Designed miniproteins, single chains. Designs and how they scored, part 92

Each design is a single chain, and the fold is of that chain. pLDDT is the mean over its residues in the fold that is shown.

## One batch from the design tools (miniprotein)

Design m3213
Fold by ESMFold2-Fast:
Structure m3213 (fold): chain A 89 residues (1-89)
Amino acid sequence: SIEIELSVSASPSNVYTATVKNLSKDSGPVLVEVTIKVSGETRKIQAVLAGGETLTFTATAKAPETVTVSVKAIQDGQVAAEKTLTATP
């Protein structure tokens, strides 16, 4: 039972910050992949998060735009949780 929290903010209007937290206490660490599509580019970061740990990823756009952030939590080579959020300026 892997559970993740994802939040995305756009403040200031061309800076987009994604925050991912592993809410799973008893299931061990998970590999999280964060994907942000911004200014026609796809940016990815991966990190291993133990229960209660947080990953923050920031991307800057050339101008204010709608940005989509996707997170996959992977355990034992399988996608155990997935979330997608959209941030607008």
Scores: mean pLDDT 78

Design m3214
Fold by ESMFold2-Fast:
Structure m3214 (fold): chain A 85 residues (1-85)
Amino acid sequence: PEVSPEALEEFEREAERVLATASEIAKKMSDEEVEKLREEIRELAERLKVKNMEGAEKLIENSSKEQLVLLLAQLRLQERALELV
């Protein structure tokens, strides 16, 4: 086993905390803020040159508020990772 069970368990706890935070943010968002979030995610996906933009557009349109918050966080992490090159 190449991965520590303790490290994996701690990572799972961190993921659960992130999901809880995304849910709390989403609950406080107005419909206007959700539309702005969708546009921000679209602009970020285009800037990152996502290979399947049609699929990304559909995902943005059909995602819940919580899913949109998580998607934004994921894309921002990807952008930061690319800056480390």
Scores: mean pLDDT 77

Design m3215
Fold by ESMFold2-Fast:
Structure m3215 (fold): chain A 70 residues (1-70)
Amino acid sequence: GPAARGAREAARRAAAGDSAAASTALYEMHKAGQPVSEEAARLAYEGARAAALGDAEAAKRFGQEIHKAA
């Protein structure tokens, strides 16, 4: 759904080395009262960190888990 897409996009931004934008997006979603579980947001953040290591394939797997959690 839209909430899961937002979390996935945040993870993608962090993977591109834009950690600040990723954290801002997650914070804004939480502040706006999005119906995204904290688990989905947390997975996006942690998955983005793994992707930042240069492992885009791992990032895709975390994206799937985020989609399932949201």
Scores: mean pLDDT 61

Design m3216
Fold by ESMFold2-Fast:
Structure m3216 (fold): chain A 78 residues (1-78)
Amino acid sequence: ADVEFNERLGEILREAKQKLEEAGAKNVRVTLHLTREGDRLTAEVTVEYDAPNEEVKKKGDEILEEARQRVEELLAEH
């Protein structure tokens, strides 16, 4: 279970980083903090990147929102 969870979580974060880089973002850094609170598992994802223009920033915000939704869905299954 933990291996499958970590693999899926890693894929979501890897895809988000790849999409950000493809969109033109530079110096992309992804940090994950995973916390278990009783029977509930929570994840805090921090993503930092340099956007050379407003178009890249807007697209980056959309990519991060999609990734956040996918992480929340994965956590709801676990």
Scores: mean pLDDT 76

Design m3217
Fold by ESMFold2-Fast:
Structure m3217 (fold): chain A 70 residues (1-70)
Amino acid sequence: SNVARAARAGIAALPEAAQPAAERALVGLFSKDPNPALEDVRRALAEAARAAGASEADIERMLTAVDQAA
C-alpha cells in the first residue's frame, strides 16, 4: 500500500507547527490497522491538523498533496 507514503506527502504540505499532530494521528491509525483506507487517513489527518490550528486552506493543500501522491 502506498497510503503511508501519500499521507506523509500530505503532512509535508502542512505548516510545520501542525505536522507533529498529523504525524501522531497517522501513527495511531496504523497501530490499529496496518492497511487503512485512504479515506480514513484523509479524515484522521484533517481532524488532527484542524485541532493543531491549521487553517481550512492548509488542510485543503494537505489533502490535495495526499491525493496527488496516492
Scores: mean pLDDT 85

Design m3218
Fold by ESMFold2-Fast:
Structure m3218 (fold): chain A 71 residues (1-71)
Amino acid sequence: SDRQAQLEAVREVTQQWLRSRPVAPGPVELVFPDGSVRRFDTDRWDDSDLRELEQLLLEAVRESELRYPEL
């Protein structure tokens, strides 16, 4: 019910997951709720790329009204 707390939790978990995951060579493909697909190559990720990904995920949560509210 607290939208802001949900967005903060998504941000925190997303940042920690991206920074701690061992990434295999190749593209990471994200499918957004509207059916759009974005690919990220893991070979050249820097902090700017991670921040962009975080912002895109927060935007997707905000616009799509996430149907899976378990965070």
Scores: mean pLDDT 54

Design m3219
Fold by ESMFold2-Fast:
Structure m3219 (fold): chain A 89 residues (1-89)
Amino acid sequence: SLLEVAEKMLAIAEDPSKSVREQIAEIIKLLQDVGANLKDQKALDLVGQAQKEIEDIWAQYQAGQLTEAQARERIIAVVKKLLAQLKAL
């Protein structure tokens, strides 16, 4: 289910053994795979917004504007927000 995929994204975001690069790559892939198969426009919009926010975090991290700890915290926040929004559908 979409909720199970969001919970998997949270597990990736909270995995201290993964680099920020690995967390972002895996989460973006899950968001893209989910988005390709979604029929619900509201869910599709939420997934698209989360993808944009993760891409913005990656851009800021690559530019040296975020520390690793700050990037990890922001990724977790985006995924938790998405999970909460999907539960409200």
Scores: mean pLDDT 88

Design m3220
Fold by ESMFold2-Fast:
Structure m3220 (fold): chain A 82 residues (1-82)
Amino acid sequence: SEEERRRAIERIPASIAALSEDDQQFLIEMLERAKPSALNYFELGLAYAQQGDLERARAALARALELDPDFEFARAALEKLS
């Protein structure tokens, strides 16, 4: 459902922040090789931001918005990095 999808996405930032640095790096490597999607770029942006790579974080979030201009979570994350 839309509500279940929204709640899952709302948990992503905390889930990524709870990962070890090694697991965050593994997630980045997996997402970089994954098929492009707005959600994958959103997760990449959050993982980069968590590691302090703000330039790559902004680029990934911008790509998420290119694929889904209505993706409110990606827009909010990008605004926080501005």
Scores: mean pLDDT 87

Design m3221
Fold by ESMFold2-Fast:
Structure m3221 (fold): chain A 85 residues (1-85)
Amino acid sequence: SLELLEEIVKALESLLAYLEDPSASDDERRLLLQILAQELKETGDPLAIELADELEALVRNQASREEIIAFIKEKLEELRKKIEE
């Protein structure tokens, strides 16, 4: 739904702002990715579940802060385009 896409965009924007904070630790960043993934899975929406799986893969693969930021920026651009459809 459009409402769910807008909520996901807002959540990713909040996460991105936190990840760009130089005071945040790697453990805190990983925890936030896991929390967001869990919240996305709880929606039961297939698009949200797919995004949750991608976020969990970043944690499993020990992605760098820079890789995580790049992923979120790319995903935000994709989701914003879907909202415009």
Scores: mean pLDDT 82

Design m3222
Fold by ESMFold2-Fast:
Structure m3222 (fold): chain A 71 residues (1-71)
Amino acid sequence: MIELKDKEGLVEKIKSLKERGHSDEAIANLISAAALKEGISLEEVKEALKEAGETHLLPLVEKAIEELKKK
């Protein structure tokens, strides 16, 4: 079962990556990889981005998830 608490960890990770100076593309790739590895849904990823104030990253995250699924 998907654990909702993983969404809060994702919000903290997004904020931490921003603080560490990662680019928008790097953040999108890292978040997409983490979501696929942990089984976090795209809907939960969208909510995490909204909570972090980084909704502009959503198109990059969707693209990264699609490319990771094709490999």
Scores: mean pLDDT 75

Design m3223
Fold by ESMFold2-Fast:
Structure m3223 (fold): chain A 60 residues (1-60)
Amino acid sequence: GREKFLEVLYKHLKKRVGEEVAKKFVEAIESGKWDELRKLYEEHGEEIKAALEEAIKEVS
């Protein structure tokens, strides 16, 4: 389910952007914090996109 996807996403994000940024991104998704998500995506967009693609591939 959604929780499993977020765990996989967190794993891939940690490898690319580090634990602190990965935690903030996943928590922002869980909380619906659009402002924080936008800011993180502006700062780390390419790495976040790559982590999302890897997470989708792993759960598919």
Scores: mean pLDDT 82

Design m3224
Fold by ESMFold2-Fast:
Parts: sequence; structure tokens; C-alpha cells
Structure m3224 (fold): chain A 83 residues (1-83)
Amino acid sequence: MKTYYFKTTNTTITVEDLDEAIAEFGALLIEKGYVDPEDPSIIDVKGTLLGEILGKDEIDFRNPEDRQAFLNALKNKLIVPLP
């Protein structure tokens, strides 16, 4: 298991790998109200660090470009592996 820190929510999780961390971070965004629970394909990121990094107010997971940008931001900028 590895521990990861999420900059957007200021939380840590312990999971098997980075892919699981990305999945858990997505679930945490739903819990924190970033994702519309009636349409989980859309995330509202207006006024967040993630929105600033992406230059967008919303992310649509059905759009491949938005999905790739989101995953790259999580992997490279927002998720920090801890020792």
C-alpha cells in the first residue's frame, strides 16, 4: 500500500497504487460536492486549484480531452505520494 495526498481536498488516502488513488480521489470529489450526483460525468471545478490548473470551470468525463487533462492533473500536479 501507498499513501497519497490530494491537494484539492487537503486529504490523504492509503491505497495499492496511483490508479486506485485516482479512483478514490474521484469518489472524494463527489462526497465534497464537486461532482453533480445526478450527472457524475460532470465535475464543477470553478474556484478550485484543479480549475486553475486546467483553466476550466467544468470537466466532462465523456469528453476524452477533458478526461485526459483531469487524469494528467491528478497524476502530475494534485496527487503527492507520501513516504
Scores: mean pLDDT 69

Design m3225
Fold by ESMFold2-Fast:
Structure m3225 (fold): chain A 96 residues (1-96)
Amino acid sequence: DVIKEQLKHLLENSKSPEEAAELVREMLLALLEEIESIAKLSEETRKKLEELIEKAYEAMKNKDIEKFVEVIKEFLELLYKEGVISEESYEASIES
């Protein structure tokens, strides 16, 4: 799993697991703001995404790589189900 390998590298090169968790949370919150600027999210979906960001933060802080990957996949799946991810980009990826 490429994500697991990248996360291990991030944790090993971070000052602390807490610092790595903080950086990841900032990145995910910035991504959520960008998504909201492009697509209107329901309040229910926004709250679920915010909850997943906090779960990712906690998992990273605890060095629980498996839990972190699971939460990130759930985050991405929710965005896909809400139609936020470009279908053209998705189709291009499966036809490659």
Scores: mean pLDDT 71

Design m3226
Fold by ESMFold2-Fast:
Structure m3226 (fold): chain A 64 residues (1-64)
Amino acid sequence: MEAMEKKLRENSINGKVHATIAVDILKELGFSEEDAQKVVTPLLGSDGYVDIEELLEAAKEALK
């Protein structure tokens, strides 16, 4: 979780990351592309970005 938070914050712009970057970070943490997409897709804004706080919460829930 700490590594994910660090990578998300380093890649964030105005507290958001692009969906592609979010998926890549989740894949580096052991998620499959399909599972990463399932976490990211519900959180997507109209601009294609995801809020990092919402992404962190969703990833924690997905790892349970």
Scores: mean pLDDT 77

Design m3227
Fold by ESMFold2-Fast:
Structure m3227 (fold): chain A 70 residues (1-70)
Amino acid sequence: SPLQQQIIEKTDQVIELIRQDPRIPPERKEQLIALLDSIKNAAKTETDPQLLEQLGRQVDAILEEVQRIS
């Protein structure tokens, strides 16, 4: 679905931002990337638009946390 694809693409973008951010400790990068990969895998099999929107909001929350640390 379009929502699944949007969440997957957004998650990949956030993973790339985390990888490139020198202010985030390596151990924290591994934890955040693992969490984002889990969300991406959930989005691949989810068909409920409300649950997809929730997954998207979880990605947004991680991005906000990362931006606050940096």
Scores: mean pLDDT 84

Design m3228
Fold by ESMFold2-Fast:
Structure m3228 (fold): chain A 93 residues (1-93)
Amino acid sequence: SLPSEEEILEEARKEAEEGNEFAKTVVELVENKDLEEIYELTRKLAEEALGASEELRKGAEEILKQAEEAYKNKDKILLAAAYANALALLRAA
């Protein structure tokens, strides 16, 4: 069985306390931002990556698709994860 959103978020909080930067980003967004704010932030960050290089373009397009599906499904945790992935992609540039 797949874990519930509450179980996923509880595990993310534990990982964040242990120093996992990805988990910290996800928890901070889920607790402090609404779904629309996270979507707007994720879209802007992924659009920045789309313009940066050919190598980043494919990753940014995949993140945008993930963000659109998460937003449509009102999945705040997956949307926050898409944002954290976009940050990691830009840091790799």
Scores: mean pLDDT 82

Design m3229
Fold by ESMFold2-Fast:
Structure m3229 (fold): chain A 70 residues (1-70)
Amino acid sequence: MEEERRRRSEEIAREVGRELLRIGDAMDIGLAYGAKFKDKEKRLEYMKEALDLYIKEGKSLEEIKKILEE
């Protein structure tokens, strides 16, 4: 039955796309706060911290912004 496989693939693709956009937003928040540093390693550390807060700790984008504003 092809219809079930197609629907499942479409649902997965939409969910993955949505999550990739959210992950991108979290990374952008980290990079924006890291932009005050000239050191590339520091900017990447902020990006990684924002990503870890989103993926590992389940923080919202608003909470991540608040944490990085400290």
Scores: mean pLDDT 71

Design m3230
Fold by ESMFold2-Fast:
Structure m3230 (fold): chain A 74 residues (1-74)
Amino acid sequence: SLADTIDGAVHAVRQLARQLGIPQALTDEVVALIRANDLAGLEKKIAELRASGDPVLQEMADFLEQLADMLRAT
C-alpha cells in the first residue's frame, strides 16, 4: 500500500541519513516531503542535492530518486 511504502521510505531515509552524517534539519525536511507524498517537492530537493557538488549529498539524491520512483509506482 502507499502508506506502507511511505513508512518504509521514511525508515530507509533516516537510516541512510544517519549512516552518511546528513544534518538533522535536512533529514527532517526530506521526511516531511515523503510523509506528505509531495513528489514535486521531493524532486526539487533531489535536484538541489545533486547540484550541491557534495558527493555525500549526491549519494542521498540518488537514493531519494529510487524512493520517488517507488512512491510514483504506488
Scores: mean pLDDT 86

Design m3231
Fold by ESMFold2-Fast:
Structure m3231 (fold): chain A 128 residues (1-128)
Amino acid sequence: SMSIDELVEKLKKIGKLSDKEVAALRDVLSAPLEDFRDKVVDFLSSMGFGEKEELSKLNLSDLARMLVLYLAGVGPDLTAADVPKLREVAELLLTHPKFRAFFVEAGLPEDANADTVVASIFLGGIKE
């Protein structure tokens, strides 16, 4: 399987992530699945998406949407032009077993592909 180092390097290229963002993302990716939600909340809070307490109240589908948008380097005002970057990020994340499990917990089917993830993002979340 793709190593955490390879996954992070590819995400850095797509999202134009800084070394600080890369280090924080490595911490998220290295966490056990049961800690994933809390680590995603910590990551998004550290990147300025909101206060940790408020982010902790969001459902998994909202957190997953915010994470994918951030990693793709895409803002909240989505257009069809953003689809290739969102799809590329989704494909990379789905190669990692912990992220696939995270998306399934967020409401995606177990056989979800990158197009399923992108469609869910345009509907305002992984599961409505």
Scores: mean pLDDT 77

Design m3232
Fold by ESMFold2-Fast:
Structure m3232 (fold): chain A 73 residues (1-73)
Amino acid sequence: AAPVIEIKTEPAEVLREGDVATTTATNKGSVPATVKLHVLSPLEPGLRPEIPSKTVTLAPGETATVSFKVVPA
């Protein structure tokens, strides 16, 4: 038995300055998992997420959502 993590970022399209990317992770497995959430969508050149990542611990069946503001690099 291992953690099975589903992760997605919305919007899935190229992100622009001032956009907010929302990353959602769900633990579909049978054991707790510690997951580093980050932006999975492409960014326009010269941009970065304001925070690079956020670490969360997910129990089986648990979902976490984190928002990332897109800023100049």
Scores: mean pLDDT 81

Design m3233
Fold by ESMFold2-Fast:
Structure m3233 (fold): chain A 78 residues (1-78)
Amino acid sequence: AADRERAVELVLAGWEARAAGDDARAEALGREAEPLIRASGAEDAVLAAMARYAADVYEARGDAEAAAFFREEAEKYA
């Protein structure tokens, strides 16, 4: 079903919007994602995607320890 994939897309787009300083867009995308996450049971997929995104951010910042932690968190939901 497309609902699970759509929920992950919306969550990641919301994080990108927040990183760009567009809090209004981030909030709107989060509100759109919420019912899709709940309906599709995509909590694990969303948590995995968020953890992978966090790992990439921390790697880019040179925080290898935090990056490793979030990579391990992502694997729990894969």
Scores: mean pLDDT 76

Design m3234
Fold by ESMFold2-Fast:
Structure m3234 (fold): chain A 83 residues (1-83)
Amino acid sequence: MKEEVNKKIEELRKLGDELIELMKKAGYSPSLIKYFKKQLDEEIKRIEELVKEGNYERAIQLADDLISFYEELKKKVEEEIKK
C-alpha cells in the first residue's frame, strides 16, 4: 500500500516534469508554468498528508484521479504543439 502510493507520487512528479517541458514548447508564459507547478506541488502535498493519516485508499484514489487529469492535460498541450 505505502509503496504503491509512493510509485503514484513518483509518476505524478514525472508527468509534471514532462508537462512543464511541453508547456515551454507550446509557448506558455513563465507565470502559467509557475502556477501549474505550484498546483501540482500542493496536490502532491495533500496525497502525502493522507499517507501520514494512514488513509492509503484515499491517497491512491486522489493520486489516480490526478494522474488521469494531468495525462489529459498533457495530451491537450501536445495537440497545441502539433497543430
Scores: mean pLDDT 82

Design m3235
Fold by ESMFold2-Fast:
Structure m3235 (fold): chain A 63 residues (1-63)
Amino acid sequence: SAAALREQARQKALEDAKEAAKLFESYGGKAEVIQTSEDVFKAVAELDGEKYEVVFNGLDYLL
């Protein structure tokens, strides 16, 4: 179903955001995953005094 495909896409976006956060942490930074809307996740990180932000939109995983 369309709802099941959207949920699967959302889960992939969340997993990718978590992997990005772990990558920043592996470099000695601090990172967290924030959900900004139903389908959108953001990995926010701080490394060597600089802030980074990577956005993962679950709807893009349906394209």
Scores: mean pLDDT 86

Design m3236
Fold by ESMFold2-Fast:
Structure m3236 (fold): chain A 88 residues (1-88)
Amino acid sequence: AKKELEEKVEELKKKLLEKNDETAKKIVENIDKLDLLTAYGLLFAQVLSDEIKKMIEEGAPQEELNKKSKEAEEEFEKVGKELKKLEE
């Protein structure tokens, strides 16, 4: 659970840094000061926002946007369940 969350955080950091913009760099620099769940949530939200924005700019239909949002909700729920198990 913790290792999987750490791996996902590193993957999301890598995706943000590929944008090569100053905002992405500042997010990555400051995210390490936060707890893993908060760090994951913020990184995931930023990556998701970037992906949805690109989809909108490319003229993606609402059904594809809804699918992306649902996948994001399922990912957050999965991470939340894994962390709840660690608290037990």
Scores: mean pLDDT 72

Design m3237
Fold by ESMFold2-Fast:
Structure m3237 (fold): chain A 62 residues (1-62)
Amino acid sequence: SDLFDRAVQLAVDAGLSEEEARQLTETVLGSVRAAEAAGAPPISDEQLLSAVRNVAQERADR
């Protein structure tokens, strides 16, 4: 999806490899979908992309 591709690109731009970026994006999307299934309000694309970028920056700084 366009959202997945954008999230992967943000993680790569933050300093992760393409493989790391894809794994991170899959993990974040899975967590968001699990939360929504548990009754959490839907997460916006902007909130999801911000979450991916923040985690990617933390990982890249290691």
Scores: mean pLDDT 81

Design m3238
Fold by ESMFold2-Fast:
Structure m3238 (fold): chain A 81 residues (1-81)
Amino acid sequence: MREKLELFRELSRKVEKLMKEGKYEEAERVAEEGKDRLVALSDSPGEAASLRESVDGMLDAAKQAVENEKLGKKISQSGSG
């Protein structure tokens, strides 16, 4: 559990950083590699499924955060009152 959590945290930080840097392909590769490693460390199909969903959710969250930040900046730049 703890080793998987640390790998997931490191993966999340790397993916978020790469997404913010515009390195989307690298972010996706890092996420897939991390997903494979987490699945390989899983003790059951249920855990493997949960870990895959967690990585997918993390990647989606990082993507949405970058998109929301870009949209927010665009709106703020257009509407300085």
Scores: mean pLDDT 75

Design m3239
Fold by ESMFold2-Fast:
Structure m3239 (fold): chain A 65 residues (1-65)
Amino acid sequence: SRAQELVRRMQEAYAARRWEELARLIAEGAELLLGAPVPVLPVGISEEAVQALLDSLRPRAEALV
């Protein structure tokens, strides 16, 4: 699924410490991640980490609308 593909890419960027790539994926996929059904939490990522990530995205997402 698109959500799983995005999460996989984000995990790879995170593991490789490619913050610029991670930020790009976040900005591009914010609507897809938030609007698309996410049936399973990403493996190895805590809910707190996901929440912090989403909180960091909110100002950017709002600026884009």
Scores: mean pLDDT 56

Design m3240
Fold by ESMFold2-Fast:
Structure m3240 (fold): chain A 83 residues (1-83)
Amino acid sequence: MTEWTEEKKEELVELVVKELKELKEKEPEMVVEVDEKTAIATLKALLGIDEELARKVIEKLGYSYAFSAETQAELDAVRAASA
């Protein structure tokens, strides 16, 4: 059995997102907004996670997303369906 289950991977994503959001609020200069490709590559190298997990972290942080009212409603619908 692999050490990393889907539950543990999701917990890691949530933890990283929380830490980065707190860091961005306290010291915004420490959290540099970069392009999606660079952010994915950095997270993969630094945290040893795969591309899918790195992409989920970026999605939750909002680095690559401009939220319109329609996009926000669609994301809320997906979140509701997944809950």
Scores: mean pLDDT 57

Design m3241
Fold by ESMFold2-Fast:
Structure m3241 (fold): chain A 99 residues (1-99)
Amino acid sequence: MELELHEDDKIVENGLEAIFLVIKIAKEDPEVIEELEKKYKLSEEEIKELQEKARKAIEELYKEGLPILEKLKEQYRKEGKEKLAEKVDKVIKEIKEFA
């Protein structure tokens, strides 16, 4: 019945995209690292520091965030928000694969 995402849903979607970026940085994704070097002009030391921070953030998400993400996924499924539920599930899978 509603075609528009609520403001809270948009905030969550943006947060999930940010988590995906952090996971890619932690995994040393070549495309993301090349973008950081060439587009954003980060030094090798800055990239290394960012990767270390990203790894720690994913470890914290694995320990403390997974139960919250699992509840959020189930909530979105119950609300019929399948695309948001799929995004949450994808984030959960990527965090688990990294650990």
Scores: mean pLDDT 78

Design m3242
Fold by ESMFold2-Fast:
Structure m3242 (fold): chain A 69 residues (1-69)
Amino acid sequence: SPLDEAIAQGESVLNSLRTHLDSIKASKEERQEELDRVVKRLVTQVRERYPEHADEISEHLEKLKQELL
């Protein structure tokens, strides 16, 4: 479904970011700032494409962010 695709894309972006942050040995503060920025961007994109499901996807991405910290 379009929702599954949006979630999978978000997960892929966040996993790539985690790998990058780990490779540069980013501080906890730097990691938090970058994850917050990327999640906010992804939520904005999802809200534009799937406004009826934006809250559900936002919650999922915020949960993933917490797991990656």
Scores: mean pLDDT 82

Design m3243
Fold by ESMFold2-Fast:
Structure m3243 (fold): chain A 85 residues (1-85)
Amino acid sequence: KEKYEELADEYGKKAEELFLKEPTEENQKKIAEYVAKGAYYQLLVRGMKEEDAEKFKKLMYELLLNAKTAEDIQKALAEAFEKFN
């Protein structure tokens, strides 16, 4: 549990750091990866099964890649959490 919290925080920080850089396709993909992994570990902290958290991670990554604005990203995250909560 503690390791999952540390990993969630670490990936969150990595995503936040990249948000401060100029958006490139590579940075956008990295941000999507880090946010999806962070969400994955947060769900594991909440007691979600690893299999279910992995499915959520894949969905989150896909939603983030299709988002065009930061506002769209926030909406996609909120909808995904509601759907799998």
Scores: mean pLDDT 73

Design m3244
Fold by ESMFold2-Fast:
Structure m3244 (fold): chain A 74 residues (1-74)
Amino acid sequence: EIDKEAEAALYLIQGVVAEKSGDYETAAEWYEKAASLLTGPEAADFYRDAAVAYEKAGNTQKAEELRKKADELA
């Protein structure tokens, strides 16, 4: 569990780096990976961040999927 949280933090850093580069799709993929390692409201927050990034990348279908998943966890 602690190792999963540390791995999620590393994925979050990768997502932030991609987002600063304007690569929203790559950022969304990292945020989604981070969320998959977590549970409950914390996972929901990361799925929402991934959904926003996918929407900015033009992937509206994936954004909607992740918003629904986040709502189920929150």
Scores: mean pLDDT 82

Design m3245
Fold by ESMFold2-Fast:
Structure m3245 (fold): chain A 107 residues (1-107)
Amino acid sequence: QKIKLTDEEREKLREAGRSAYEKAKKMSKDNEKYREEFLEETKRFKEILIEVMSKQFNDEEYNQFKFQLDELFAEMEKKVKAGEDGLKVFQEFVAKVGDKIEELLAK
C-alpha cells in the first residue's frame, strides 16, 4: 500500500523534522541546556506524524502505529536523559519510525 502525502503534508513533516533536527544538534553540544527543548520539538514532530499517518492507515494500523510511536518516543526520552548523543538518538528514533511505517504498509 503506497503512502499518498499531499505537498502540504510533506512540507509540514519536513519543517517539523528540520526543527527537531536543529534542536538535536544543539543538544549534542549541550545536553543539559537543550534537552527539554529537544523533547518538546520531537513530541511536536511525533504529533504531526500521528496526524498525517491517521489518513494513510485504517483504525487498527493507526492504533498500532500510535502505540509503537509512543513507545519509541519514551525510549528516546530515556536515552536523552541518560546523556546519549542527541543527533544519534534522534536519527535512531526516525529510522525506527520509518521501519514501523514500512511494516504496517507491507501487511
Scores: mean pLDDT 79

Design m3246
Fold by ESMFold2-Fast:
Structure m3246 (fold): chain A 88 residues (1-88)
Amino acid sequence: SLEEKLKKGLELIEKIVNADTSKNPVLSLLADVRSVEEFLTRLAFVLDMSVAEIKELSVEEFAERLKEKGLYLSKEEVEYLHTLIKAY
């Protein structure tokens, strides 16, 4: 359901912001955020895009952009995060 996908998206954000940045330095740019809006602002910076531009991407295009910037998420995690971003 949409509600389950949004919940999984929020859980994924918490996982990302609390991740061990020593193994992936790009995650340091997503650390210490206190809100979804702040996370989206930092994510947009990491991806070199606006939040509006990210919302216009397909799930597949979003997955490729994340990989290009060193953010390696599963297909399901990409779908959850993209669903959450589109809801904002």
Scores: mean pLDDT 80

Design m3247
Fold by ESMFold2-Fast:
Structure m3247 (fold): chain A 79 residues (1-79)
Amino acid sequence: HMAELALRAAKAGIEALENGDYDTAAQLFRYASVLARKAGVEEAAKLFEESADHARQGNRDEAIKLAEEAIKVLEEYLK
């Protein structure tokens, strides 16, 4: 399922942020956005795009917050 793959990518992105790898985190969140959009979850896709932009800018806390919001949207979709 593309939504489940998006969750895996997003969680890996948060791990990358926690390890200080902001470039990898931004790439993973952009990948999660593409997968969320393919799953039909536009709200999560937009949140992952914003999270990726904040990760690229070094805004760790905002990137994590937005990624966690997107994860909650995807988890609700998968119920």
Scores: mean pLDDT 88

